# Designed miniproteins, single chains, continued (5): the designs that were tried, part 96

Each design is a single chain, and the fold is of that chain. pLDDT is the mean over its residues in the fold that is shown.

## One batch from the design tools (miniprotein)

Design m19322
Fold by ESMFold2-Fast:
Structure m19322 (fold): chain A 90 residues (1-90)
Amino acid sequence: LTDEEARAAALEALEQARRDGGLAVIAAAHGTSPATLERQLRELIEAGVAEGRIFDAGPKYNGKPQYLLLKTAFHPLHPNRILLPLVSIS
């Protein structure tokens, strides 16, 4: 993916999570507001694009709760889960 394509895909996933209520569910689980979570996720998207780490990881990526993967590539088994789990865990 180009940086532009990766950014567009990440922002589309974030918008879908907001529309489907997934963003609100994740925010509640983290004890924060949807607006605060959206800001943090936009920061992670920018970091992921800069590091070349925004990928379509698919729904079968290790099957674990993905909220812990919102930090850029800390877990070596989940480097691709910055974008896609935002929609998948709602």
Scores: mean pLDDT 53

Design m19323
Fold by ESMFold2-Fast:
Structure m19323 (fold): chain A 93 residues (1-93)
Amino acid sequence: MRREKLLELGRLISEGAPRSRIQELLEELGIASREEVSRAFAGDPEAYARIMTRLLELALEVAEEWVREGKLRREDVEEARRLLAESKAAIAA
């Protein structure tokens, strides 16, 4: 399910898991292609920014359910929303 895969992706990123595993989950979630992830890890800032923006948008959809389940604080959702706004502003500038 998308929520379980997103949770797993968050854990992998937080723990510095292998790039191949992160890439696989991003592709399964429809956030990024294999090529986009490879470019981001190779230091393409535009590819990285696009992937992170899409990931944060998807995370916000699931975050509301996690708050209801007591697994995530409202403050964390607010911080994520702020980061999304900053990311979009940076890409647009």
Scores: mean pLDDT 72

Design m19324
Fold by ESMFold2-Fast:
Parts: C-alpha cells; structure tokens; sequence
Structure m19324 (fold): chain A 110 residues (1-110)
C-alpha cells in the first residue's frame, strides 16, 4: 500500500472509531475496561507499524496522533466512562450528516 492509501484508511478510521466505540459501549456484554484494553492494544500495534514500515514523517505524525487518541480514550474509559461517552458523542455529532448516515448503514449491515 502507498502512503496515500494508508492516509485515506487513517481518515476513515478516525471517523469510524468514535462511532464504533459508542456502539460497543451500548453492548451490555462489553465493559469499559475491555474497551480500554482493546484501545491500548490498537495503540501498541500502530507503534509497531511505525517502527517496521518506517512511513513518511507526515504519515508517522498522523499515526502518532491516532495512538494518542486511543490512549487518551482508554484512560478516560478506565477513570470516567460517562465523560468518555460524552466526548465520543460530540465527535460523532461533529461529522458531516452524510458520513454519519454511511457509518450507520455499514454497522446495520454487519
């Protein structure tokens, strides 16, 4: 994959992550602690990808921003799940309506 392709996947991931996290928080079978652990594992995986793939400095910076987001959300889920939910709801509400509708349709199809 080219750096441009990876960047487009990151854009999609940034838009999808808050929506998917909210959906998982509404699942009574999933605890905030389990979600936090999942986010920490995703952050660790992205750090390994930076080390192994050696992406461009610009792409590496974007990947590090996503790592920071996952770690901040994991910490917040562990300490204040209600505030984590509120912030994720604000991020989803800030997305364009067409993007919100597409994400809802994708999740309904799963």
Amino acid sequence: ATDAEVARRLDRFENESPFLLLQRMDDPRVTPAQLAEGLRRQADFLEELIATRQPSPELAARMREQIAFYREQADLLATDPEEARRRLQELVAALPEAVQEELKAQLAAR
Scores: mean pLDDT 76

Design m19325
Fold by ESMFold2-Fast:
Structure m19325 (fold): chain A 77 residues (1-77)
Amino acid sequence: SKEKVELAEKAAKELEKRFEEEIKKAKTNEEIKEIGDYFLGLIDDLIEKFKDEPEAVEIFEKTKKKLEEKTKEALEK
């Protein structure tokens, strides 16, 4: 449904925003790993919830890849 895709887009944007703020505040590699694991878990939960909406799943899969890449970048600082 169109409404579910719109909800997925909003959820993905809010997750990215929260993730970026948490990563900026992280002081140790352990904190970065914990933040990464937590947000990746949230994305996996959203993929499961929206599994019947291919467009929503695609949005979350793209977000998951971005979060994985940003977590790796943060660990290199």
Scores: mean pLDDT 85

Design m19326
Fold by ESMFold2-Fast:
Parts: C-alpha cells; structure tokens; sequence
Structure m19326 (fold): chain A 76 residues (1-76)
C-alpha cells in the first residue's frame, strides 16, 4: 500500500539522517525532529540554524533532498 511504501521511505530517510549525526549532530537532530513532528516549532528551529550559516545549510539541505529523492525512487 502507499502507506506502507511511505513508512519504508520514512525509515530509510531516518537511517540516512542518523548516519549524519557523527559529522553534523545539530543538523541531524533538527531534521529528525522535523521528520517525527512537522510542527512550526521544529521548522522554525531548522530555519534559524540555516540562517546562522546559509552556505553550509544550502550544501547540507541539497544533500538531504538528494537522499530523499533516491529513497522515493527506490520505493517506487
């Protein structure tokens, strides 16, 4: 089912974000929090982190988007 495919994709994304934790602990924590709870508070925390270092944020978020696209393509 679509729900099962989405759950598997979410688990793969979660594993990829956990793998970022040793190198980027703050980013990994913020993204995992947003994955588990898409609240405005979690979104604002990520936005504040990105505003503090926009260059690093662009590179990291581009990589996360690439991982997400790869996971979704594998799930399809």
Amino acid sequence: SLAEAEARARARIRAALEALRPAHPELAALLLALLDDGSSENADALAAWAAADPEAAREALARIAEIGAEVLAEAA
Scores: mean pLDDT 75

Design m19327
Fold by ESMFold2-Fast:
Structure m19327 (fold): chain A 114 residues (1-114)
Amino acid sequence: SEVRKALEEAIARARAGEPVLLIILTSDNPQSRRTAAALKEAAEELGMNVIFVNLSGAPLLKASEEEIKKAKEFLRELLERGLLLIVAIDLSDPEAVEVYEEFAPEIEAIQRAA
C-alpha cells in the first residue's frame, strides 16, 4: 500500500520536527491535477519535505505561476501557525480514504501539538 507507506513516512518526519507536505492524488480531473502540481512546487520552494503519491492514472498538469503563488501563501500561513504536517488528499478513491481515516487520529494529534 503506497498510501500507508507515505502516511507512515510523513508522520515520522513530522514527529522528527521536519515540515512535510503529503499529497495523495486519486482524481484524474484537471483541477485536482493542477492543484497537486501547484502545492508540490510551492512546498519544494518553501523547503518542505514533499511526499507525493499519484493514484489518479494521469500525470500532473503544469501549474501557473499564479497558482503556485497562491499555494505558497496558503502553505506559509499553515507553517507560521506551527503546522509541520499538511495532508492534501482528494476523496475520489474509497480505499485511499479508508487508509487515511486509519491515520487521521495521529495526524490530528500532530496538528494539535503545533
Scores: mean pLDDT 84

Design m19328
Fold by ESMFold2-Fast:
Structure m19328 (fold): chain A 94 residues (1-94)
Amino acid sequence: MEAAEELKKEGKELIELGKKNNSPGLIEVGEKIIKAGELLKKAEEEKDEKLAEEAKKIGEELIKLGELSKVPFIVELGKKIKEAAEEVLKKIRE
């Protein structure tokens, strides 16, 4: 799945946006998205459920952050990460 590469790209774009707008929060969100993408890729390659579960937790944290900050885009990214992690877990278990 392209999900891990897409997440890494989206995370890099958010870091750039955060740097331009002097927003440490956007930089932190972007870094978490990149980490989730790297964890998902490694989980698929190594068939490691723990790495996929770590990525799922990042997705859940971003959903909560987006809801509290009222930023729908962050909620959508968190849901995308969570769904990708659940698909990886399903593939590892099958």
Scores: mean pLDDT 83

Design m19329
Fold by ESMFold2-Fast:
Structure m19329 (fold): chain A 100 residues (1-100)
Amino acid sequence: MEEALEAALAAIAAGDLEAAIRHISKVLSEEPENTGLQLLRLVLTAVALGNYELAEELIELFREVEPEAKDGIEAMEAIVAGDYAAAAEHLGKFLEEYYG
């Protein structure tokens, strides 16, 4: 599971959204109730499909559900902006707080 999260971070840093979605889906198969990862996967999917309106709506939902998850929110906003290096940095911090 840790290896799948590390692979997801590497994929996001490289801008490979399809690989990131695949790796996050593996984690979610073991943690299906993980709301933060579910919303992250949906944001990645929306951006990969060019549906930025849906991505922004999902980020707003994340802000309402997990208002203290600042790094998670900033990671999703960076994904929408195409700043994959910043997205990977913020997501790494979020995942360390959740799984570290």
Scores: mean pLDDT 81

Design m19330
Fold by ESMFold2-Fast:
Structure m19330 (fold): chain A 74 residues (1-74)
Amino acid sequence: MERFENYFNFLDPEKKGFITLDEFLKRTGLTKNHPLVVGLLKSMGLDLEDSTKITKEQFINGLKKYYEKFNVTW
C-alpha cells in the first residue's frame, strides 16, 4: 500500500488529493493511448480526457486491481 501512496505523492507534491490525467502523463512519460493508461483509467471508471481528475483513492484502488490482474497473467 505505501508504495502506491508514495507514487501518488510524487505525482501530487502539493497534496491536493487529486491529479489530472495530463499531469499523470507528463510525469510518467506515457501517452493516453497506452494500453496501461487505458486499462488503469477503465479500472477507475474514468474517461481519457486531459482534464480528467484522478483522486488519490481512485488511483490506489485502480493500481491494486490492475496489479492483481497482471500479477496473475505475468
Scores: mean pLDDT 71

Design m19331
Fold by ESMFold2-Fast:
Structure m19331 (fold): chain A 69 residues (1-69)
Amino acid sequence: SLAAAAERFAATLERGGFSRAGAQWAADTLVLEDSQQTIDAMADGFARAYPEVAEEIRRAARDIAQAKA
């Protein structure tokens, strides 16, 4: 489900050192975003400092897009 995909993403970010509020904000942003350009920019924004987070954003975006379909 969409909620399960979003919760898994938030949990992964918390394990990576994000605050609960920050992880929830990122998950909510990804759920509401339809623009692949914006999703790519978000992932790229993390890629230099947090490459694992950038990879997880791209994976979560795929799972969320599939759950929306």
Scores: mean pLDDT 73

Design m19332
Fold by ESMFold2-Fast:
Formats: structure tokens, sequence, C-alpha cells
Structure m19332 (fold): chain A 73 residues (1-73)
């Protein structure tokens, strides 16, 4: 589910040392915004697209995430 993906993103951020609630919230808001844009463009929310969107949202907020950070999904 999308919630399981959000939980995995929060876990990945915390594992990278990002524990500030405001910074986590900004990453999540950017992630949801990116997904909503992709969905409005007619893109299917595949696992790979969700991972790429999460990495982009983290990068916007100065956090480097990789595909390997989501291996437990």
Amino acid sequence: SLQDFIDALVKALKKKGITDPEKIEKVLLNFIMIINMKEYEGKELTRDLLIESAIEAAKINGVELKKEDFKDL
C-alpha cells in the first residue's frame, strides 16, 4: 500500500540520520506532490516510480537516498 511505502521512506530517512520532524514532513509533502503530479499526467504508480519519486523528494531536501534503501519493500 502507499502507507507501507510512506513508512519505508520515513524509516530510510531516520536510518540516514534525519530525525527532525519538520524535515521528514517536508520530504513527505514533496513525495506526495510528485506522486500526485505523475498520477495527473496518467502515469501508473508502480513500485519503481514510487521509489524514484521518494529519492527525488529526499534530494530536494538535501538527502541522498538510493534504490537499495527500499529493498525491504
Scores: mean pLDDT 85

Design m19333
Fold by ESMFold2-Fast:
Structure m19333 (fold): chain A 78 residues (1-78)
Amino acid sequence: MEAEKKEKEEKVKKEIDELTRERLLYESSEALYRMGARAAEIAGDKKLAEEYRKLSEKYREEAERKKEELEKVKKEAE
């Protein structure tokens, strides 16, 4: 039982670490595309600005999903 419990704890820790890393990557991508959209708008490239806003929104949604998955894993960890 002790060995089984430690294996489960290690698996949960690894899953939390992976989800946290993925969330941070998506949050970073969102920030980069948000800045890119602003730069494109200043440059007068409305099409590029719109494309970057869509990508920023997509990565924001991905980050939110990973945040929800992380919260769920923490609750399921008992």
Scores: mean pLDDT 80

Design m19334
Fold by ESMFold2-Fast:
Structure m19334 (fold): chain A 71 residues (1-71)
Amino acid sequence: MTPKEGAKAALDRLYKHYLATVKDPEYQKKIRELYEKAKKEIDSAKTRDEVMEVFRKAAKELNDIYDEAKK
């Protein structure tokens, strides 16, 4: 498995978890938009370190959206 494949698989798992948990349509839209953006950034990354940085940033932003949706 390439670093890009691994990062996208891990991101897909997080995305599905957050979509299943967050019921507000507005936050679901934000989660979907972030996921699509992060996938494109992973595909555009030139190094493993860039792939991991995109993944970490996306994971943090997904968690931030989830925390906002709980309020």
Scores: mean pLDDT 82

Design m19335
Fold by ESMFold2-Fast:
Structure m19335 (fold): chain A 62 residues (1-62)
Amino acid sequence: MEEEIFKLRRETMFEVLRAISAGDLDKAQALMDEGVKKLKEMGASENLINAFRNSVEALIRA
């Protein structure tokens, strides 16, 4: 389960980075929201979910 959670987080971060690079911040936000939903379904901790959300928001602000 942890390996699957880390894989999903990594793959979602790459998709978010592609959206940001394309200037599509709305898509980056939608990908983050969907990633959070999937992480919750996989039983990821609140700390991991918050860290993921904070990482995406930091990338959007950069």
Scores: mean pLDDT 80

Design m19336
Fold by ESMFold2-Fast:
Structure m19336 (fold): chain A 91 residues (1-91)
Amino acid sequence: MRLLRVTIRATDAEAARAAQPAVGDRVEITNEATGVVLEGLVTRVADDTTLEVLVAGEGLAVGDRVTVTVYDARGEKKGTFTGVVTGVEEV
């Protein structure tokens, strides 16, 4: 199984701030063009609109539009926002 470090920039800054993503939060990432859903872990929050996630699998490329749903350590939904993939690096 491939591990990818994915950088996502929120296109809805208000929704991203409301979700309050934190390191260790679980994310569900849906590729809006393909419908592929990937699970990941927030590894870094660079600013209010930019986060890095560690994702298992394939189906994300730079420029892809995504819907990100953030869950806390208890599995409670924190929020949902839209974004664009700005970086993909194999780990």
Scores: mean pLDDT 84

Design m19337
Fold by ESMFold2-Fast:
Structure m19337 (fold): chain A 92 residues (1-92)
Amino acid sequence: KVEEIAKRLIELALKGGPPEEEQKLIEELKELLDDKELQLVTARMLAEIAIYLAEKGEDIQDAIDYLERQLKTTDDEEVRKILEEALEKIKK
């Protein structure tokens, strides 16, 4: 269920879609996951989106800024590692 929601959110971010659907799916994730689980799932989704867009040659400066900001504010070591690895792949 969580994996299906994450996949749909990634599709919406990459291809565009109704903002109402995105908001509903985000709220569903918040209901299904605790704060730590939500941070991990969100970090993985953002990493996947940013890497995909970077590989495609899209301008992802806003995504980079967001990932760097999350790195500075997260207290979860696993979240930090996901974000660091994503930034390293993007900035090669």
Scores: mean pLDDT 75

Design m19338
Fold by ESMFold2-Fast:
Structure m19338 (fold): chain A 80 residues (1-80)
Amino acid sequence: SQEEIKKEVEKILEELEKMREEMKTANFEEFQKLLVEMSKKVGELLDLIDQLDEETREKLIKKLKEIEDEISKIEEEIIS
């Protein structure tokens, strides 16, 4: 059902947010490992969002872009 898919998506988003927080205290090697894990989770999320309604899909895409932007900033801080 749509509700079950939404709950699964929310769980994956929570996992991605947790990984992003871990990135803030990670060294470069740890950061790279977290990026690989997050890429896998994003792939799982994209498979699910194709089954969601337009409004929910747009909100999730926006959230993913925010996470991507924050990761880019963290990467810049680590290599600076």
Scores: mean pLDDT 79

Design m19339
Fold by ESMFold2-Fast:
Structure m19339 (fold): chain A 65 residues (1-65)
Amino acid sequence: SKELHLATLIAIAYSIRTGEKLEVEEVDGKIVIKTDSSPKGIKAAKEAAKEIEKRTGKKVEVEAV
């Protein structure tokens, strides 16, 4: 989807900016950002999620893996 494509680009930008690995997938029609369980990774994923929600209008979940 266009929303998933945009979410992926935003997650890549935040990964580069923060040094944290963020991955995006779509589960049950929701966009999910996966990150490691580190506090820095979770913070980066939450910031990326807010940006994605603002630009796409879709709800974004953060998942620690």
Scores: mean pLDDT 82

Design m19340
Fold by ESMFold2-Fast:
Structure m19340 (fold): chain A 100 residues (1-100)
Amino acid sequence: SVEEEMRELAEELIEFLKPKVSEKMLKGIREAYEEFIKRVSTMSEEVKKEALKIYKEKVEELKEWVEKNPDLSEEELENAILRAYLETWREIDKLEAKAK
């Protein structure tokens, strides 16, 4: 399912970030993706597939940016994660607006 693929992508991101961020931030990321998946679960199948594409793109962009910036402070990395989260939510807001 779309929800299962999103959870797998989220757990992969968490494992990637685990050595780089605080346990508090990892918990926040888990809570954030579960809230995101819960929101997506209320959408139609067509909108769910588009939401998955957005989510996958944002996860890959974040991972690529982190790999290109190996000397980031924990604070800089945590701020980048929060920005990626907010941008993902904004894209989903736009997606739902188009589905109306």
Scores: mean pLDDT 81

Design m19341
Fold by ESMFold2-Fast:
Structure m19341 (fold): chain A 98 residues (1-98)
Amino acid sequence: SEEEKRQALLDVADTIRGVLDEAIEQAEKEGNEELVSKLRELKATVDRIKAEIQAGADIDEVVARMKEVLDEAISLLKDNPEFVEALELARQRLDEIA
């Protein structure tokens, strides 16, 4: 159902948000200000997508936008296998919602 898909999308968004929070903390400790800035922008985009899901946005459009966020996050965090693995699992969940 659309309600079940919407709940699953919120769970995926929360997973991505959690990975971004951990990545921001690590980048701050390393003094990588450019990476911190880019990750904070991705986190803000995830928060906007969550608000749109709650407001009844189109499921297919939300899935497409979350895949774009995941692709960018994976690219930015490519040198951290644990973050990449968590984001790839989130991507697999998005494919199951379609």
Scores: mean pLDDT 89

Design m19342
Fold by ESMFold2-Fast:
Structure m19342 (fold): chain A 99 residues (1-99)
Amino acid sequence: SAAEEEERQKKIEEVLKKLVEESKKLIEKYLKEGKITKEELESMSLEELEARLREVLEREGSEAGLRVLDLLSTQPEEDKKAILAAVVLALEEEERKAA
């Protein structure tokens, strides 16, 4: 029903809002720990962050991840950048631990 569709959209918006808040907290933690500078964060392009994540998701065959990435394309640039930057920084941290 139309009411079920509206309720689903509202839940998606609530999840995205929480994801933005958690992503901003993670970035703030990395800034505080000196793992990234504000200047480095500001120099990161949305296009580069999205391309890097899309490449990883396509290589891994993650249809769910690609759908999430497409959903992020509808978000404000600031919110999208916060989420994408947080994920890329987390991936780089894991790569450093594996090396």
Scores: mean pLDDT 75

Design m19343
Fold by ESMFold2-Fast:
Structure m19343 (fold): chain A 92 residues (1-92)
Amino acid sequence: MLEEKIEALIRAGAASREQIERALEQAKKAGEMEKFELLVRLYVARLERDPEALREVAEELGDERAEELEELMRRLAAGEITEEELAEIVAA
């Protein structure tokens, strides 16, 4: 599942394989693999403009984080933030 989403990002030109490999190694080192997977899923869902996939990620994060994600999604749709900024906010 994660590997398929990573390939989708590379194919779309959203990130290079080297950048993703570096991020993956950093996530493993920090013990943040769950956050890394959520970030990849968010990027793919947004790239595909899939509100159901975004909702699924929000449900896995729990209700408290779901509201935060909905606000971030609306700001991303309005062009107020970039996909990179969204990833940084979710990782924090």
Scores: mean pLDDT 64

Design m19344
Fold by ESMFold2-Fast:
Structure m19344 (fold): chain A 95 residues (1-95)
Amino acid sequence: SLEEEIKKLLEENGAEYKIWREGDKYVVEITFPDGRKITFRADSMEVLLEAVKLYLEKRYFEMAELIIKNGIETDDPILQLQVAVVKTIRRQKRR
């Protein structure tokens, strides 16, 4: 299951996560052993959990596609850069 996969990935990364609601949105905060924190916001819990899985697997390109498709909000500069790259590739493929 997705939850079991996330649990294994969190253990492998020594990371912890918190999930809560802010209005109509779900929010997840991931804390790493070095004290670094990252936050994701989405309208769907299932989408948010998939985002956590992709991030912990370091699949930033697939994560960027999920962000674009589902309107996920993130403050992570690496993911923001990957989103910009994916949007550029999509524009070029329309020619």
Scores: mean pLDDT 79

Design m19345
Fold by ESMFold2-Fast:
Structure m19345 (fold): chain A 78 residues (1-78)
Amino acid sequence: SEKEVAQEAADAIVTLAKKNNGKISVDELADLLEKYAPKATGSARTALQAVAGALRDSPGKEVTLEQAEAIAEHLKSV
């Protein structure tokens, strides 16, 4: 289901942030979201693509664990 793909993406984001000492590069996060987007449909796919696009607009930046968790919660709510 759309909710299951969004949940998998959300869990993967938090797992990646924890493995990287509480940080993810925006490029790594965008790559992850782009990997999950084709597996989703409807609003979940749109949300994954929109977040990935926004992250690509800030290359070379980092996302903190708190920011990663906020993105994960947003994706779970769609």
Scores: mean pLDDT 79

Design m19346
Fold by ESMFold2-Fast:
Structure m19346 (fold): chain A 84 residues (1-84)
Amino acid sequence: SHETLLRAIGAILRAIGLELDIEALEKSITPSAETKALIAQARALYDQAVQAFKQGNYEEALRLADQAVDLYEQAIAQLKAQLA
């Protein structure tokens, strides 16, 4: 649906924003091995979401992008905890 397309775009854009936040935090923090694994998994899910989107599979793109967002948010929380 048109709604699913717009939601998929929104989730992909949110994942891009979180990646930029991670890049900014990495200027001050070296990620732990656990945090590096979360970032790598989030990036892989983001790449899969973009591929699904290019194929017109907007429901799958939304699902994958939402998973990427969740892992990016977990990684950001872990990076911020390393500053404390």
Scores: mean pLDDT 90

Design m19347
Fold by ESMFold2-Fast:
Structure m19347 (fold): chain A 91 residues (1-91)
Amino acid sequence: MKYLLTGEMKELAFYLGAKSDVLTFAELFRLLVTYFVNNKLLSTDPETGESIIDLSKTPFKDLVGKDKVTLDELLAWLEQKEKEGEIIPLE
């Protein structure tokens, strides 16, 4: 399935190196993970073993509203952006 990105999601995708505002979810997720790995933003919580993403020094801080998120919280934020119409499913 392809998605049309609008508003802040479109600007974010181009910031991450997207060549189009039309992406699959896998392409969008790959861009996000590549950015987090290349900028050394991934850490592990020593108590839970969960992967934590540090957004505090990235443009994501203002978009997500949190300094640190888990992968599950990031996926929930993307689902919320789809509900808000900034990620539009294309068929």
Scores: mean pLDDT 78

Design m19348
Fold by ESMFold2-Fast:
Structure m19348 (fold): chain A 60 residues (1-60)
Amino acid sequence: GSVPEAPLPKYGAKLKEGEDPLEIHRRIALRVRELLAAHPDMPLDKLTEAINEILEEEFN
C-alpha cells in the first residue's frame, strides 16, 4: 500500500473545481520543456525561478 509520507510542495495548492491535477502537471511539463529547449545553458537559479513562475500561473 502507498503511504502518504511527505507533503507535496505546490502540488494541488489551488486546484480549480473539476480540474485534474495530472492535466495541470502535464501543462507545466510542456512549459518547462519549451523553456529548457529555448535556454539550454540557463543557470539553475534562473531556471528554478522561471519554473516557479510557471507553477504559480498554472495554480492560480
Scores: mean pLDDT 68

Design m19349
Fold by ESMFold2-Fast:
Structure m19349 (fold): chain A 107 residues (1-107)
Amino acid sequence: SSELEEAKKLVKDLEKLYKKIIELMKKDPNVPKEEVKEFEEFHKKFIKAAEEKIKNKDFDGLIKTYEEAAKWLEKKAKESKNERLKEYLELAKLFEETALEKFKLLK
């Protein structure tokens, strides 16, 4: 299925973007190390969940996984008192929402 191949590509592209954000956060002295670790664990859980939904051809579950990830990022950004961390979380949310909209177009 071309939709399955596009979904796999979207997950891989998002994984690469998140890894770049994590690298930037690790190099940023204004971001606490514990916050970087929390974001890394979130990223690992999200990618694993998304890959499982793709393997099972569960496109509705994949959309829900993207929506839940975007909500987590929004909540963390709103709760953070660290302005730099907020910027990284908002960037991650934008990438997540962009991937979600592209995925909805495939459905």
Scores: mean pLDDT 84

Design m19350
Fold by ESMFold2-Fast:
Structure m19350 (fold): chain A 100 residues (1-100)
Amino acid sequence: VSVSNLTVTPAAPSFDVSDGSFKVRVSGNSTAPVRVIVLVFDSDGRLVGQSEGIMAPNGSVTLTLSLDGVRPGETLTVHAIALDENGNVLAETSATVTVT
């Protein structure tokens, strides 16, 4: 299986700390369903959230994350990894989100 044009898109350019959850959309061109893991890191490199799902072939998956220990004014790194059924990394991408 292969993945090209993997993209992670936050549902909003900023996350308000009073929100209970944050959504990201992962999309890409794949020849088969692939497992997608999303990891969110704060400016100190701490893992503050994660989620996973299955992206359909040539499709997208929307993942909902709970973010813990984030502070207003931070810039978070959203890292998405696409894996095959054996756990091999097929593609990676990243985006940023500001905390309000």
Scores: mean pLDDT 83

Design m19351
Fold by ESMFold2-Fast:
Structure m19351 (fold): chain A 66 residues (1-66)
Amino acid sequence: SADVLALQRRLEELGIPPSFFGAEVDGVLDAGARRAAAAFQRLAGLPVDGVIDEATLAAMRTPLSP
């Protein structure tokens, strides 16, 4: 899906390869997609549920700035 592809591309921008989650940038691996979402949620300090909700999407749009 478009949201999965956006998440995978965002993680590449952050220097986290999709292979780290056992997935490729293809949007078709359900387990890999949920793992990628959970990994991003851990990095963003969000609840880790593997669901791409509004908070997760908002965090994806926010630049990671120290």
Scores: mean pLDDT 65

Design m19352
Fold by ESMFold2-Fast:
Structure m19352 (fold): chain A 70 residues (1-70)
Amino acid sequence: MKSKEEIIKEFNEALQKLLDERIAAHLAGDREKVAEYQEKIQKLNELFDRVMAGDEEAYEELLKLVEEIK
């Protein structure tokens, strides 16, 4: 299991990437891509909150989502 410090770092890196991609899609007028990135941002935040609360199942899902974003 990664340290909480490492999990926070990877979460922040993934979140920043999605935020940047969402802004780029918004500027391009791509509403479908904006909605897609917004859904991923929401899911990432929900999983992170659950991991910080000690949900081990959420940890596996968070790692999977972070890997998909990389």
Scores: mean pLDDT 82

Design m19353
Fold by ESMFold2-Fast:
Structure m19353 (fold): chain A 72 residues (1-72)
Amino acid sequence: MEENFEKLYKEVMDYLKKNLPKLYERISKPEYQKTFRITLKNILEAFNYDVGLAFQFLKKLLEKVAETGGLS
């Protein structure tokens, strides 16, 4: 469980840093990190701890959030 969360967190943060740097800057702030980690855990649980499926879902969701929020 913890190992799968840490893998997902690393993959998502690496993806954001490379592809959505404005959203990465926002989400890296301490006030957003707590809620973000909770959101990642909830999504990972929803996909039965399948890191690959959770990551594919999150990429699409985060791209849409960045576009809608002007952070793309």
Scores: mean pLDDT 82

Design m19354
Fold by ESMFold2-Fast:
Structure m19354 (fold): chain A 83 residues (1-83)
Amino acid sequence: LASLLPSREELREQAIELVESLKEYLPEEMVERALEAIEKEDYAEAIRILNEAFEYGPKSKLASTASAIGLLAAALDFAEKLA
């Protein structure tokens, strides 16, 4: 079932939602940079930006968001290998 394995577009949308949830905790510029990286499907860059943001916000939320994006990127790679 396609709904069981997220599409590339669905994974990108989920990553965007995760980063947008950080708008309250991070400088607007950092959120924009992370969203730009996700739109380019550069999830490694998005994770790097969130790790730099540990100086600005709650480390636990930033770490969980970075981990979630990492899992979404791994799921995308796995789905592409199955296709």
Scores: mean pLDDT 73

Design m19355
Fold by ESMFold2-Fast:
Structure m19355 (fold): chain A 73 residues (1-73)
Amino acid sequence: SESDVILETYGLLSLLLRSPTPDEEALARLRRLLREHPAVVRPIVRAFLEEYGEAFERRQPAALAELRALLAA
């Protein structure tokens, strides 16, 4: 369901932000969700980065760069 996609997307973004090391599995899952549900996932990623972009830059700059690249495509 759309609700499940929304919750999973937020969960993956939170996991990426909070992980002690780069979480390549979480990033790969997020890429898959974006491919399968772009109309739902893209706005969520954008909103999350608007709220938490500074925290991502401090903790996971590589993941932030990947998320920005996904939004630009």
Scores: mean pLDDT 82

